# Ledger of designs, part 27: designed miniproteins, single chains, continued (4)

Each design is a single chain, and the fold is of that chain. pLDDT is the mean over its residues in the fold that is shown.

## One batch from the design tools (miniprotein)

Design m12969
Fold by ESMFold2-Fast:
Parts: C-alpha cells; structure tokens; sequence
Structure m12969 (fold): chain A 70 residues (1-70)
C-alpha cells in the first residue's frame, strides 16, 4: 500500500465533507482503504466510513482529523 496516497485520499474526503459532498467523501475513504497498509489509519478510516453511512458527518470529520494527525 501507499500510506502517503492514503493520507491524500483522507485530506480529499475531509475537504469534501466540509463542502457537504458526502458522495465524494465516501469515495475518498474507500480509495484510502485501498492504499493504506497502516492499521491505525485503516481503523480510523473504517470508523469514519461507518459514521458517514449512519449520517453522522460530525463524527466522521473528527475521525478524519485524527487520521491526519498520525
């Protein structure tokens, strides 16, 4: 995997959420899961994806900010 590429996918997903584009954010998170080999980053991205699917965009934003702080 490419963790630098995964981090760019997470940054793009967070930016999409800040603009209200949930569909773009979901794609960015799926791309991040495809690129990452870091289990901590994977766990945060999977939790953010689950939060978005549940409609909890605030929780998803918090989790993505945590991921970008790794």
Amino acid sequence: GDDAEAMRDVEAALAALEQGDVAAALKGLQDALSHTTNPELRALVEEALAALRAGDTARARELLKQALSL
Scores: mean pLDDT 85

Design m12970
Fold by ESMFold2-Fast:
Structure m12970 (fold): chain A 58 residues (1-58)
Amino acid sequence: MVSAEAERARVLSELAGRAAATLSPEQLAAFRAELIRLEAAGASAEEIRERLTAFLAA
């Protein structure tokens, strides 16, 4: 998949998987809320990756 839409979906899937494996239930809930808001706002793959990667790094 090479389209921007497919790349965004891939980034979301990878980050969601890492969050589920790495974060506590409380952090996972916050991560999912952030993800939903970014998706609703039409954030780019780069924006989503940057925001959620920072969340995972904390």
Scores: mean pLDDT 75

Design m12972
Fold by ESMFold2-Fast:
Structure m12972 (fold): chain A 98 residues (1-98)
Amino acid sequence: SLAEKAAEGAYAAGLGAAEAARRAGGEEGAEAAREAARAAREAGLAGEGARGAMAAGAGATGAGVAAALGRRGHTEAAAETARAAAEGARRSAERGGL
């Protein structure tokens, strides 16, 4: 369950950042990105394992990058970055025997 919680948090963070990136410049987008970051952090803390926390942290970092790209008008790159970061974190958490 710890690996699943970490993966879900990272994925949620990625999706939230992608949505925020598509709404680049909007206050709603900024709030969505912050909510996504909090979700990833909570998943990491619930995961009570170094690998779980690291995977969630990586997802949150990728989500932040995606949000920044979106604010700069690179919406497609931002969405791809968020999804790639979330999926990478999920695979790392699951494959690593978390």
Scores: mean pLDDT 56

Design m12973
Fold by ESMFold2-Fast:
Structure m12973 (fold): chain A 106 residues (1-106)
Amino acid sequence: AQALIDRAIEELAEALEYATEAKKLAKNEEAKEQLEKAIEHLGEAIVLAHRAQRDGPAAAREAVEEAEEAIEYLKKAKELDPSVKEQAEKAIEEAEEAKELLEEAI
């Protein structure tokens, strides 16, 4: 469980970096707002994944829910603004990998 959660935190951190880069590239204001929400949820997922290392499966489930919210906002952003598509897709891939690792840790 510990090793899976550690890897999930690394993947969430990479997703956050890609989402942050996507926001810098965003030309559409609505896409930028969706990316800000994705960044917030990825940050919350990281905090909850760290709590899962100490407090167990309930925090891991909450981290999964936050990662799922972030993925939805990233998908909305890439539909609104083609200029963010590459970075948003990379963020989605990393967040989905983190979600899978967290679900395996539960």
Scores: mean pLDDT 90

Design m12974
Fold by ESMFold2-Fast:
Formats: structure tokens, sequence, C-alpha cells
Structure m12974 (fold): chain A 57 residues (1-57)
């Protein structure tokens, strides 16, 4: 949901739209979790937790 995306975006210094786009592309199978993690500058484990949090909202 929008809450976890906003918190992650603030922590990463990017727009919520940027985080939402990367998470969406992973969920659609367009890019790997490793690729999205590299683009956001976080670990693949952190991205996995972010995706799980978005799906839980």
Amino acid sequence: GPTILRVAAHDLGVSPATVAREVREVLEGRISQAEAARRLGISPASLSSLVAGVLAE
C-alpha cells in the first residue's frame, strides 16, 4: 500500500512513484528483485521485505 512505499521512498531519498514503479516491475516479472535492488541502492533481501510489506497492506 501507499504507506510503506512512502516510508521506503523517504528513507532512500527518491519519490514514492520511483519505488512504486520498481516494485510493480518486479511483481509483473519485468525485472528481477536483484535488478530492482541495484536501481534503488538496497540489498535484494531489503527489496524482498519491501515487496512483502507492500503486498501485506
Scores: mean pLDDT 78

Design m12975
Fold by ESMFold2-Fast:
Structure m12975 (fold): chain A 55 residues (1-55)
Amino acid sequence: SEKKKEAEKKLEEWEKLLKIISEKYPDETLFEALAKILGVSVEEVKKELYEESLK
């Protein structure tokens, strides 16, 4: 179904990002790697994850 293809594409994007983080930034924390990839500050990444943890 269409929904399955969309979900698969989103999963692929996230897995691609996680693989890049683990391979390219193995000596950095997840926060630091995400900040570099997204072009934002570490504080912004921590804030986003903190808000997510409250849900």
Scores: mean pLDDT 67

Design m12976
Fold by ESMFold2-Fast:
Structure m12976 (fold): chain A 76 residues (1-76)
Amino acid sequence: MKKAEELEQKFKEYVKKAEEALKKGDIEKAREYIRKASEYFEEYSKIVGEEEAMKRLKEEIEKAVKIGEEIAKKEA
């Protein structure tokens, strides 16, 4: 249980860090933070199940997807 809670908090933390980096124009850091967030989400999903993970973290996932899209647009 503690491991799943830790991974959930880490996912939220790195999504927030990626958003802050993107707002500062640090695209490289934003990409790195999103990559780390994705890794934490994958580990979290393995513990609680994909459906539950998406349900619990819906807002943060939507935010992470939008950040990834903005990074891709700036690198294209």
Scores: mean pLDDT 81

Design m12977
Fold by ESMFold2-Fast:
Structure m12977 (fold): chain A 96 residues (1-96)
Amino acid sequence: MMNELSEVLDRVVRGELKTLEELEEAKEFLKEAIKKLEEEIKELEKELEKLKADPNTKQEEINKLVSRIVAQKLLKAEAEWALDLVEEKIKKLKEE
């Protein structure tokens, strides 16, 4: 999953997506990836609240989960940026 998203992000940044078909496929992939990341972030935030509510939870466990949430939020932001770039390229191709 992470490797597949990284590959799509790299191809978008390098301008390797040249056809409308490739761009539409990337758009749908990025939309699904963003949705999955939103769902995962929501579950991780619920898990974080459970850990905080348990007095036996060690700070190290909380710190690890917070780091995971931050990493997923950053990845989502990158995917959203790539989606915007792909949508702009689709518009240009349709106007030409």
Scores: mean pLDDT 83

Design m12978
Fold by ESMFold2-Fast:
Structure m12978 (fold): chain A 119 residues (1-119)
Amino acid sequence: SVVLTESGGGTVKEGGSVTLSSKISGVDFANTNVSWFRQKEGEKKEAVATIVGADGGVVVSLSVAGRFTASKDLANSTAYLHIENAKKEDTATYYNGVKDALDPSSPLVYGEGVKLTVV
């Protein structure tokens, strides 16, 4: 019943900016933790940003701090990952993931992923 519709992938120039989005349904969005993950070729999936649903606080990975920001739009049930000053190492498949902020036993549900290529 949870559906994540991700968009905003494609090709971006090194030094450019891109915003990835995920429209989320089937959850209490205000009380949902929203995380952005990426998976580079041959590597494990890593968390890059998390928005804590209950508090609205944002945690960004040190590997991307200063270039990545995340937000959620409660009115439109949409989460965003904004990437500034893109680097070639940002080339990856990006996944939005959601988890109930009020139930630590709830599963983390991923979208299908959007591919970003930095050229």
Scores: mean pLDDT 85

Design m12979
Fold by ESMFold2-Fast:
Structure m12979 (fold): chain A 77 residues (1-77)
Amino acid sequence: LLEEAVELLREAARLAVSDPEKAKKLLEEALELASKLEGPVAEELKRAAEHAIELLEEGRTVEASLVALAAVEDVRV
């Protein structure tokens, strides 16, 4: 569900710096949910989740948080 994927991204953004392992799991769940959806918003959420996961793997926790948060804010405008 789109709303659920957005909520997972928002929670991952909150946890990216303090608990990157949990944030990564939430991003993976958001990516799976968004992959079941179609449309430009779902594609943006998938790209953001994939990018944030890559940043967390590189130890770029602050940047991962910002990428996830930007996607959440974009959906709300």
Scores: mean pLDDT 82

Design m12980
Fold by ESMFold2-Fast:
Structure m12980 (fold): chain A 93 residues (1-93)
Amino acid sequence: EEKLKEIKKKLEESEKIAEEGKKTIEEKSPLAPEEALELLKKVEEALKLAEEALEEAKRLKLPEELIKKAEEIIKLAKEVIEKLREPDRLGLA
Protein backbone atom coordinates (compact mmCIF):
# COMPACT_ATOMS: atom_id res chain seq x y z
CA GLU A 1 0.00 0.00 0.00
CA GLU A 2 2.71 2.55 0.99
CA LYS A 3 4.92 1.58 -1.98
CA LEU A 4 1.95 2.02 -4.33
CA LYS A 5 1.36 5.54 -2.91
CA GLU A 6 5.06 6.42 -3.37
CA ILE A 7 5.03 5.16 -6.98
CA LYS A 8 1.84 7.13 -7.76
CA LYS A 9 3.34 10.26 -6.17
CA LYS A 10 6.52 9.96 -8.29
CA LEU A 11 4.39 9.54 -11.43
CA GLU A 12 2.15 12.52 -10.54
CA GLU A 13 5.18 14.76 -9.90
CA SER A 14 6.86 13.62 -13.14
CA GLU A 15 3.69 14.05 -15.21
CA LYS A 16 3.10 17.57 -13.85
CA ILE A 17 6.68 18.67 -14.62
CA ALA A 18 6.66 17.10 -18.12
CA GLU A 19 3.26 18.64 -18.97
CA GLU A 20 4.38 22.08 -17.71
CA GLY A 21 7.56 21.73 -19.78
CA LYS A 22 5.58 20.90 -22.93
CA LYS A 23 3.19 23.80 -22.32
CA THR A 24 6.08 26.24 -21.73
CA ILE A 25 7.73 25.23 -25.03
CA GLU A 26 4.41 25.53 -26.92
CA GLU A 27 3.39 28.90 -25.37
CA LYS A 28 6.82 30.60 -25.20
CA SER A 29 8.97 30.93 -28.32
CA PRO A 30 11.88 31.30 -28.16
CA LEU A 31 12.84 30.46 -24.57
CA ALA A 32 15.69 32.43 -23.01
CA PRO A 33 18.77 30.17 -22.62
CA GLU A 34 18.61 30.43 -18.80
CA GLU A 35 14.90 29.45 -18.75
CA ALA A 36 15.57 26.53 -21.12
CA LEU A 37 18.45 25.26 -18.94
CA GLU A 38 16.38 25.45 -15.73
CA LEU A 39 13.44 23.69 -17.37
CA LEU A 40 15.80 21.05 -18.81
CA LYS A 41 17.14 20.24 -15.32
CA LYS A 42 13.60 19.93 -13.92
CA VAL A 43 12.40 17.66 -16.74
CA GLU A 44 15.56 15.49 -16.49
CA GLU A 45 14.79 14.97 -12.76
CA ALA A 46 11.16 14.17 -13.67
CA LEU A 47 12.39 11.59 -16.22
CA LYS A 48 14.56 9.97 -13.52
CA LEU A 49 11.61 9.78 -11.11
CA ALA A 50 9.33 8.27 -13.78
CA GLU A 51 11.98 5.68 -14.74
CA GLU A 52 12.42 4.71 -11.06
CA ALA A 53 8.63 4.43 -10.66
CA LEU A 54 8.37 2.25 -13.80
CA GLU A 55 11.13 -0.09 -12.54
CA GLU A 56 9.44 -0.37 -9.13
CA ALA A 57 6.01 -0.96 -10.73
CA LYS A 58 7.37 -3.77 -12.92
CA ARG A 59 9.22 -5.38 -9.99
CA LEU A 60 6.05 -5.30 -7.85
CA LYS A 61 3.92 -6.56 -10.78
CA LEU A 62 1.56 -3.61 -10.48
CA PRO A 63 -1.43 -3.17 -12.87
CA GLU A 64 -0.65 -2.69 -16.58
CA GLU A 65 -2.49 0.68 -16.50
CA LEU A 66 0.10 2.10 -14.07
CA ILE A 67 3.00 0.71 -16.14
CA LYS A 68 1.54 2.26 -19.32
CA LYS A 69 1.10 5.62 -17.56
CA ALA A 70 4.75 5.56 -16.45
CA GLU A 71 5.90 4.75 -20.02
CA GLU A 72 3.76 7.62 -21.38
CA ILE A 73 5.25 10.09 -18.88
CA ILE A 74 8.79 8.91 -19.76
CA LYS A 75 8.06 9.42 -23.47
CA LEU A 76 6.69 12.92 -22.87
CA ALA A 77 9.68 13.91 -20.69
CA LYS A 78 12.14 12.67 -23.35
CA GLU A 79 10.33 14.66 -26.06
CA VAL A 80 10.48 17.84 -23.94
CA ILE A 81 14.20 17.28 -23.22
CA GLU A 82 14.97 16.87 -26.95
CA LYS A 83 13.15 20.12 -27.80
CA LEU A 84 14.96 21.99 -25.00
CA ARG A 85 18.35 20.78 -26.29
CA GLU A 86 17.69 22.24 -29.76
CA PRO A 87 19.59 25.55 -30.03
CA ASP A 88 17.74 28.84 -30.66
CA ARG A 89 20.20 29.28 -33.55
CA LEU A 90 18.06 26.82 -35.53
CA GLY A 91 15.15 29.30 -35.34
CA LEU A 92 13.01 26.91 -33.32
CA ALA A 93 9.67 28.11 -31.96
Scores: mean pLDDT 78

Design m12982
Fold by ESMFold2-Fast:
Structure m12982 (fold): chain A 58 residues (1-58)
Amino acid sequence: MEEEIEEAKRRARERAEQGADPEEVAHEIAQELARRGWSPAEVVRAAKAALEAAEEAS
């Protein structure tokens, strides 16, 4: 869980540095985690962390 959240944050920062919209990146990560079978609460937590990381990179 923690390792995957850190990976999501890293990926989100990279996408934002390339000019991607932080909200769009967070939404994409949420969709991927939900598809992998993560619970809604886990998906929300990871997506929020990714959004914050992407916003910091923008």
Scores: mean pLDDT 79

Design m12983
Fold by ESMFold2-Fast:
Structure m12983 (fold): chain A 61 residues (1-61)
Amino acid sequence: SLEKAVDELARLLGISREQARVLVETAIETGFDIGRVLANAGVVTPEEAERINRILEEAKK
């Protein structure tokens, strides 16, 4: 669900639910690979990027 994805992403990244919601909604609307962008920026590891992409796929259900 969207709300569960927001909660999991906020916890994983250490950001607010409001910030996580913007990322989740942007990824759903654009199809943008947020996990890859964050990994390339050095914000997360490649393993965390894979977890982010799984969270975003669960948000679409």
Scores: mean pLDDT 80

Design m12984
Fold by ESMFold2-Fast:
Structure m12984 (fold): chain A 61 residues (1-61)
Amino acid sequence: SKLELIREGDRAFLEGRYEEAVELYGKVSPELAELARRAAEGDSAAGLELFRKVGEIVEQV
């Protein structure tokens, strides 16, 4: 489900497994994968936007 992919992506990102996080978020949407990739590169604005988008998806399920 989308929720499981998001949870796994969030866990991977927090654990520094950025390649796995990007792939997991990409299964939900290409936009989340792009935001995760930029955040992993140190773009804090992309990280904030990623968390905002994830929150919106979680609220819709």
Scores: mean pLDDT 82

Design m12986
Fold by ESMFold2-Fast:
Structure m12986 (fold): chain A 63 residues (1-63)
Amino acid sequence: SMEDKIRRAIEGAEKVLAEKNRVLLLVALHELQEILKMAEQLGNEELAKKVRELIKEIEKLLS
């Protein structure tokens, strides 16, 4: 399902955050921005909130 796709992307991004690899963080940021659009389109605010939190954490590491 689309929710499962979003959940897998969240899990992948959390692993990338743990590794703190700048190139992988940039790739994850791009992927999460697309995943956020999907979560918002589904109206799943819980998933959308989790994706936004991950985006902010990655942006914080890249600043």
Scores: mean pLDDT 85

Design m12987
Fold by ESMFold2-Fast:
Structure m12987 (fold): chain A 76 residues (1-76)
Amino acid sequence: DKELREKLLEKAREVAEEEIKEIKKLPKEEQLPLLEEVIEAGERLAKEAEERGDYLLAEAYREAAEIFRKELEKLK
């Protein structure tokens, strides 16, 4: 279902962007480890979803993790 996939990916992006706004309110020293933690969690959840055959949910988790990864790169 293309519509379901599109909705899940949009929701994943929205949630990730909202979380980034919240993380950015924290001191820089707290932002880096928290972003690393949510990226790791997202990648783990994506792998678990794939193992269950839920490829759509895995894709949504990877989309969110990628958004967090790009934000992490900006904190170099």
Scores: mean pLDDT 84

Design m12988
Fold by ESMFold2-Fast:
Structure m12988 (fold): chain A 72 residues (1-72)
Amino acid sequence: SAEAERAFEEGERLHAEGRYEEAVEHYRRAIALDPDYARAWAHLGAALYLLGREEEARAYFARALALDPSLA
């Protein structure tokens, strides 16, 4: 949806600024609006990995790959 896309784009902007915790919130919003948004799951994983939350990051990457294997 347009709302999920905007939440994802806000997350990407914050991620680019190094604001990883805030990026996580916006990526989670995108996923709440569109649970099949594979790219949002992948970016959530990336932001969590950068925050040192590696176990959570791996789980979200696995979800992204399950939704879209081409992200591997």
Scores: mean pLDDT 88

Design m12989
Fold by ESMFold2-Fast:
Structure m12989 (fold): chain A 67 residues (1-67)
Amino acid sequence: GPIDQEEIDEAMARIMISVLRLMAERSEDPEKKAFLEEAVREAERLLEEGKPEEAIKVLLEAIRKVE
């Protein structure tokens, strides 16, 4: 069947959101937790707008800043 790149990107963004949520839950630093939770909210908004590539970029920047 045809490959849907947008569907693949959406799935990748959702996996990354799950990872960032787990990182936030395991963080004992309230600033880091709040930052990760905000990044997840922004990425979810972008996914709702049909912008999975932008959601992935937001999530990658958040990971880079906390690691």
Scores: mean pLDDT 82

Design m12990
Fold by ESMFold2-Fast:
Structure m12990 (fold): chain A 86 residues (1-86)
Amino acid sequence: NAEEKIKEGEELEKKGKEYYKEAAEKYKEAAEIYEKEGKKEKAAEAYLKAAELYEKIGDYEEAEELRRKALELEIEIGLERMKSSL
């Protein structure tokens, strides 16, 4: 399901700037699905893709929130890797 949302977002993004909002929403949906599945790396990537599109359409508030979510996931990944490496 999340992979399907990523593909939908990519197809919308290719259609041009008019579809960036819809594409960003698809990437955000994919990120939420990946997060629920515990796929934090894929979730962070999808949140960053959504944030970049929101920034391009001038929705800086949503972009900042999504970048914050991605950063939080990246920190969690780093902490889990440190615990596994010790």
Scores: mean pLDDT 82

Design m12991
Fold by ESMFold2-Fast:
Structure m12991 (fold): chain A 56 residues (1-56)
Amino acid sequence: SAMDEELLEKGLAAIEAAAKNGDRTTLLAALHEAQKIPNPEVRERAVAAAREALAA
């Protein structure tokens, strides 16, 4: 849905910004918030993005 797409885009943008700043605290918070996303497909993508950024 459009709402799920907006939520995913917003989450990924926040993760990308935190990764560019090297802000591990913000990335960990983003991972925690991603795990609360009700849509499982959106949750999986957001969690994967946050974990990938943390592993870099």
Scores: mean pLDDT 77

Design m12992
Fold by ESMFold2-Fast:
Structure m12992 (fold): chain A 71 residues (1-71)
Amino acid sequence: SKEEKIKRLVELYEKIAPNLSDEARKQVEERIKKLVDSMSDEEIDNLIKEAEKAVEYRKTLPEKVAELRAR
């Protein structure tokens, strides 16, 4: 379902930015919901695959810049 796919995308985003505030988390969820609402199921599946690849690549980068931007 779209709800499960949205949840998966939010989980993937949280892996890149684990220190999100509750407000920032809600903003990310809202943006993902709006994006997904305009997309086909195939486009959503492709986005999930791309996000999974991005999470793996981002984990190899130093987090020092991300820490400075978390505020």
Scores: mean pLDDT 71

Design m12993
Fold by ESMFold2-Fast:
Structure m12993 (fold): chain A 71 residues (1-71)
Amino acid sequence: MTEEEIERAERIAKLYLEGKLDQLTPEEVARATRIIRELAEKGVLTPEQKAWLERIDAMAAGGRAGAAALA
């Protein structure tokens, strides 16, 4: 991942945590989530990125964001 992509993912995570979901496209959220998950595998996460993953995991567990590909 490039530094630019990481910075963008952090910005998106911050907006999401602020509850500004309508300011973000589904593609941006999905891309940021993938980048942050890859950083998690390397053990390199900021507090904001960790909070983002926790929130995304909670939403996925709720079943609302997990099954779009089957419709």
Scores: mean pLDDT 66

Design m12994
Fold by ESMFold2-Fast:
Structure m12994 (fold): chain A 132 residues (1-132)
Amino acid sequence: LKTQAEIYLDLGRYYFKQGKYDEAIKWYEKAIELAEKSGDKELVARAYTNLGEAYLKKGDYDKAIEYYEKAIEVNPDNARAWLNLGKAYYKKGELDKAEEYFQKSIDLAKKNGNTRILKEAEEFLKKVKEAK
């Protein structure tokens, strides 16, 4: 059975997949409000990561970075948030910072056994090294 906060997170993801990023943002913000009230730190971190992804898609890299940093503040072991920080810096052309954050994502993904994030972070790290 899904919580109300999880339902709002899923609604945000539904609008995100349709390219309706402003609607996605509204539902992610509602998910954060409910997750904070319930003490669900994992859902708060996931919702901040999703907010960052929506801003990244809008081309607002500075807002994307801000929300990924909030996700990491809530859950520093969130390998996906570190991966997405690296992607945002990569899109800004800040290759040294992108490399640093992809390496942090790799280290955490190995520690957490997250093979999907590990593979994606290694692929982006290779792209950064080839672009230098």
Scores: mean pLDDT 88

Design m12995
Fold by ESMFold2-Fast:
Structure m12995 (fold): chain A 80 residues (1-80)
Amino acid sequence: SLEELRAEARKLIDEMKKYIKEINKLPGSKEGAIILIVLSVDIAALEYLIDYETDPERLRQFIEDAKKLIEEVKKKIKEM
C-alpha cells in the first residue's frame, strides 16, 4: 500500500540521517564529502516523494534505490 511505502521511506530517511552523523564524526575526506552530498540529496528527494508522490511504483523505485545507496554507504563507512 502507499502508506506502507511511505512508512518504509521514512525509515530509510532516518537511517540515511544516522550515516550522515557517523560520517561527520570522522576526519574530513573527499569520499566522506561525496557520501554526505549524495545522502543529503536522496533524503530531500524521499521527503518530497512522501508528501507529494501518489504513484506507488515510482515511490517503490526510489525506495529500492535508497536501499542500494545505504548498503554501499555501510560498506564505505567500514573502510573509513
Scores: mean pLDDT 86

Design m12996
Fold by ESMFold2-Fast:
Structure m12996 (fold): chain A 64 residues (1-64)
Amino acid sequence: MMAEVAEELRAAGASPREVEAVVLTEVLGKSYAEAARFLGISPATVRRMVRRAREKLRRAREEA
């Protein structure tokens, strides 16, 4: 669920903005352009935030 995904990302060390970027794109299905418009940043920044969050999550899962 959305809350569980956000909690796992926070536990993995994702910033609040990185969590928002992942929720908008991965959970709510928004495009990078739509998420960027919602967050007031560029689509390239959204893509970077999603990538960082995924890398943090992968690392946290690797440690488990």
Scores: mean pLDDT 78

Design m12997
Fold by ESMFold2-Fast:
Structure m12997 (fold): chain A 94 residues (1-94)
Amino acid sequence: APSLAEQALAALEELARLVEGVVTDPETLARLRRLVEEFRRAIEAGDIARAARVLGEIDRLIHEMVRAERVPGEVQLELQDLLARIAALLEELA
């Protein structure tokens, strides 16, 4: 079975791919991928507090995209579910 860390990284990659399927703005996608890499590095270092802060930055970026009307409603619900799942996995890792 995958570890909690592997599950968190897989859920975040799923979130990133979902956003990339609906958002075409290259600056926003570059910001997201930078945050995904920062999260991965924090998890690899065992720095769960940093991973949680980076997840908060990803959540803020997603809210910016939603406010800009770049994300369909059904995708918004899937993104919220993935964010909640990643947050729960980080609490179990802490």
Scores: mean pLDDT 88

Design m12998
Fold by ESMFold2-Fast:
Structure m12998 (fold): chain A 70 residues (1-70)
Amino acid sequence: MDVEAIVALGESAVPALALELSSPDVEVRVAAARALGRIGEPGVAHLRRALSDPDPRVREAAAEALAEIA
């Protein structure tokens, strides 16, 4: 698979993933945080918001994702 194509597709998915971070389902929010981490810099602002999530699993996923980007 083309890494550049995956990154470009991921960047276009950022708005949808940001909406998923507002899902009532914790598992959806965790998956969205992990996906934003794989996309990198375009997801950073949304991942910082996820660090304030009430569920510790979402906060941990966001912290891990931010560490991978840094």
Scores: mean pLDDT 75

Design m12999
Fold by ESMFold2-Fast:
Structure m12999 (fold): chain A 55 residues (1-55)
Amino acid sequence: SSAEREIFRVISRAVGGEISLEEAKRRIREIMEAAGVPEEKIQAVLEMLEQLVAS
């Protein structure tokens, strides 16, 4: 889906250091909320993002 592609782009940019972790978390939350994703899954994705950025 378009939302999944956008999320993957945001994650890639954050891992690559192109955007801050805070900006990436904000963008991913907005995308997932707009797509109707439950809060539990949003939190899981954001935690995964934090782990990926932390190496």
Scores: mean pLDDT 82

Design m13000
Fold by ESMFold2-Fast:
Structure m13000 (fold): chain A 70 residues (1-70)
Amino acid sequence: HMKIFGGSLPLDEVAPERRAAHQRIVDAATQAAIDAMKEGEKEGLPTDEIHQRSADAARAAVAAVRAELA
């Protein structure tokens, strides 16, 4: 197992609950971005609009998870 460094992102240096919160935020943002991108592709939207919607969805997901954690 290669778990010496978790990278520059949240890793062993933070408490487990902080890592779980960060992972939840990252997962939610990633999933929202992917879902928005797939929906835009299905609608035949221009690439720039798909990217904008993906970014907006990720931002909204981060805000929603942060509200849950507050």
Scores: mean pLDDT 74

Design m13001
Fold by ESMFold2-Fast:
Structure m13001 (fold): chain A 58 residues (1-58)
Amino acid sequence: SLPALDIEKLSLEELLEALDERVKLLLSVIKDPEKQAKIEKEAEEAKEALKKEYEKKK
Protein backbone atom coordinates (compact mmCIF):
# COMPACT_ATOMS: atom_id res chain seq x y z
CA SER A 1 0.00 0.00 0.00
CA LEU A 2 1.09 3.56 -0.61
CA PRO A 3 2.30 5.58 2.43
CA ALA A 4 -0.86 7.66 2.28
CA LEU A 5 -1.88 10.01 5.06
CA ASP A 6 -3.52 7.85 7.74
CA ILE A 7 -6.50 10.17 8.13
CA GLU A 8 -8.35 7.61 10.29
CA LYS A 9 -5.51 7.56 12.85
CA LEU A 10 -4.68 11.28 12.94
CA SER A 11 -6.26 13.73 15.36
CA LEU A 12 -8.59 16.33 13.87
CA GLU A 13 -6.06 19.09 14.63
CA GLU A 14 -3.21 17.20 12.91
CA LEU A 15 -5.35 16.49 9.85
CA LEU A 16 -6.53 20.11 9.57
CA GLU A 17 -2.89 21.25 9.87
CA ALA A 18 -1.83 18.83 7.11
CA LEU A 19 -4.66 20.08 4.89
CA ASP A 20 -3.64 23.70 5.53
CA GLU A 21 -0.02 22.89 4.57
CA ARG A 22 -1.23 21.19 1.37
CA VAL A 23 -3.35 24.23 0.44
CA LYS A 24 -0.39 26.57 1.06
CA LEU A 25 1.78 24.49 -1.29
CA LEU A 26 -0.90 24.46 -4.00
CA LEU A 27 -1.37 28.23 -3.77
CA SER A 28 2.42 28.71 -4.12
CA VAL A 29 2.44 26.95 -7.54
CA ILE A 30 -1.02 27.96 -8.86
CA LYS A 31 -1.05 31.69 -9.60
CA ASP A 32 -4.48 31.83 -11.31
CA PRO A 33 -6.84 33.68 -8.92
CA GLU A 34 -9.92 31.72 -10.09
CA LYS A 35 -8.17 28.40 -9.44
CA GLN A 36 -6.85 29.71 -6.10
CA ALA A 37 -10.40 30.64 -5.04
CA LYS A 38 -11.64 27.16 -6.03
CA ILE A 39 -8.85 25.47 -4.05
CA GLU A 40 -9.59 27.61 -0.96
CA LYS A 41 -13.34 26.86 -1.20
CA GLU A 42 -12.75 23.11 -1.63
CA ALA A 43 -10.33 23.13 1.31
CA GLU A 44 -12.90 24.89 3.52
CA GLU A 45 -15.56 22.33 2.52
CA ALA A 46 -13.09 19.50 3.24
CA LYS A 47 -12.34 20.94 6.71
CA GLU A 48 -16.07 21.05 7.51
CA ALA A 49 -16.52 17.45 6.29
CA LEU A 50 -13.57 16.30 8.44
CA LYS A 51 -14.97 18.04 11.55
CA LYS A 52 -18.35 16.38 10.97
CA GLU A 53 -16.77 12.93 10.56
CA TYR A 54 -14.66 13.31 13.71
CA GLU A 55 -17.69 14.39 15.76
CA LYS A 56 -19.39 11.10 14.75
CA LYS A 57 -16.32 9.06 15.79
CA LYS A 58 -16.15 10.69 19.23
Scores: mean pLDDT 72

Design m13002
Fold by ESMFold2-Fast:
Structure m13002 (fold): chain A 60 residues (1-60)
Amino acid sequence: SPEVARLEAQIADLRKRKEELEENLKKSTDPEVKAFYEKQIERINALIDDLERRLAELKA
């Protein structure tokens, strides 16, 4: 299904972006910058969870 392929690609891209943000968080020394990255990671996690749920429904 084209929809399955799109969701898998979106999830993969979001996971890669999350890894980059986690690396930046580990290298950051500024508490405000760390809080910003933590918030962005939480948002990406929520998006991944939503997309994985949709993917599971399409594969069921």
Scores: mean pLDDT 88

Design m13003
Fold by ESMFold2-Fast:
Structure m13003 (fold): chain A 88 residues (1-88)
Amino acid sequence: GPLSKEELIERILELLKEIYNLTSLDFVQDILVAIAEQFTSPEEAEKIKNAKSFDELLELAREIFSKLTRDQLEYVLNVLEDVLKLLK
């Protein structure tokens, strides 16, 4: 059956944790800046740029993803799954 919006957000956040474990804070930050710039506002993107820890990035990511439509979240999920495949 289709995932709820909240289940979709949790799956995306788990993918971000996996990507972080294979890369760096800067790499995940750059991904989240690109997502924020595409789907939210310059103000939200600036908050991501100023984040100093992975835990802070996850809190900001959850906030951003709560503002996205289900279709936008499915797009983000597919992009992050492709990113993870390139890192393995």
Scores: mean pLDDT 88

Design m13004
Fold by ESMFold2-Fast:
Structure m13004 (fold): chain A 55 residues (1-55)
Amino acid sequence: SLEDELARLEEALRHFREVLEQARKNGDNVTAAKYERDIAWLEERIARLRAELAA
């Protein structure tokens, strides 16, 4: 279901944010940049799913 997909993506977003924080603390700019892009994509996907569920 869309609700199940949303829950899965929100869990992935939490995990990616943790990885990004750790990469930043370690000065790993390459990994940080990758996860910043992935997080932006996940946030957009989550926003679209929330809009679809609200419609």
Scores: mean pLDDT 88

Design m13005
Fold by ESMFold2-Fast:
Structure m13005 (fold): chain A 92 residues (1-92)
Amino acid sequence: SQAAEQAAKEAAEALTKSGAEGTARVEGPTVTIVGKNMNTPAMMGALAGAVAGEYAGAEARVETEGDTVTVTLEAPSEEIAAQGAKAVAEGL
């Protein structure tokens, strides 16, 4: 949905404003947010955002590899996916 894509874009932009390289992808009710070149505060923000996404009703997974963090939100609907992505953006 456009709402999920907009929220995912906002999360990527929040990562970029923190000094990381943020990208986001939406595929139906699934949102994937990738932050590269992340410092410790940005990584902690991504983890807090993932927890907030779970409170919004999404299933959140966080994977870390060096300074790269991938947050995957799997939601029961595109509306919940948008809410989860927005929660991640606000957590960053």
Scores: mean pLDDT 78

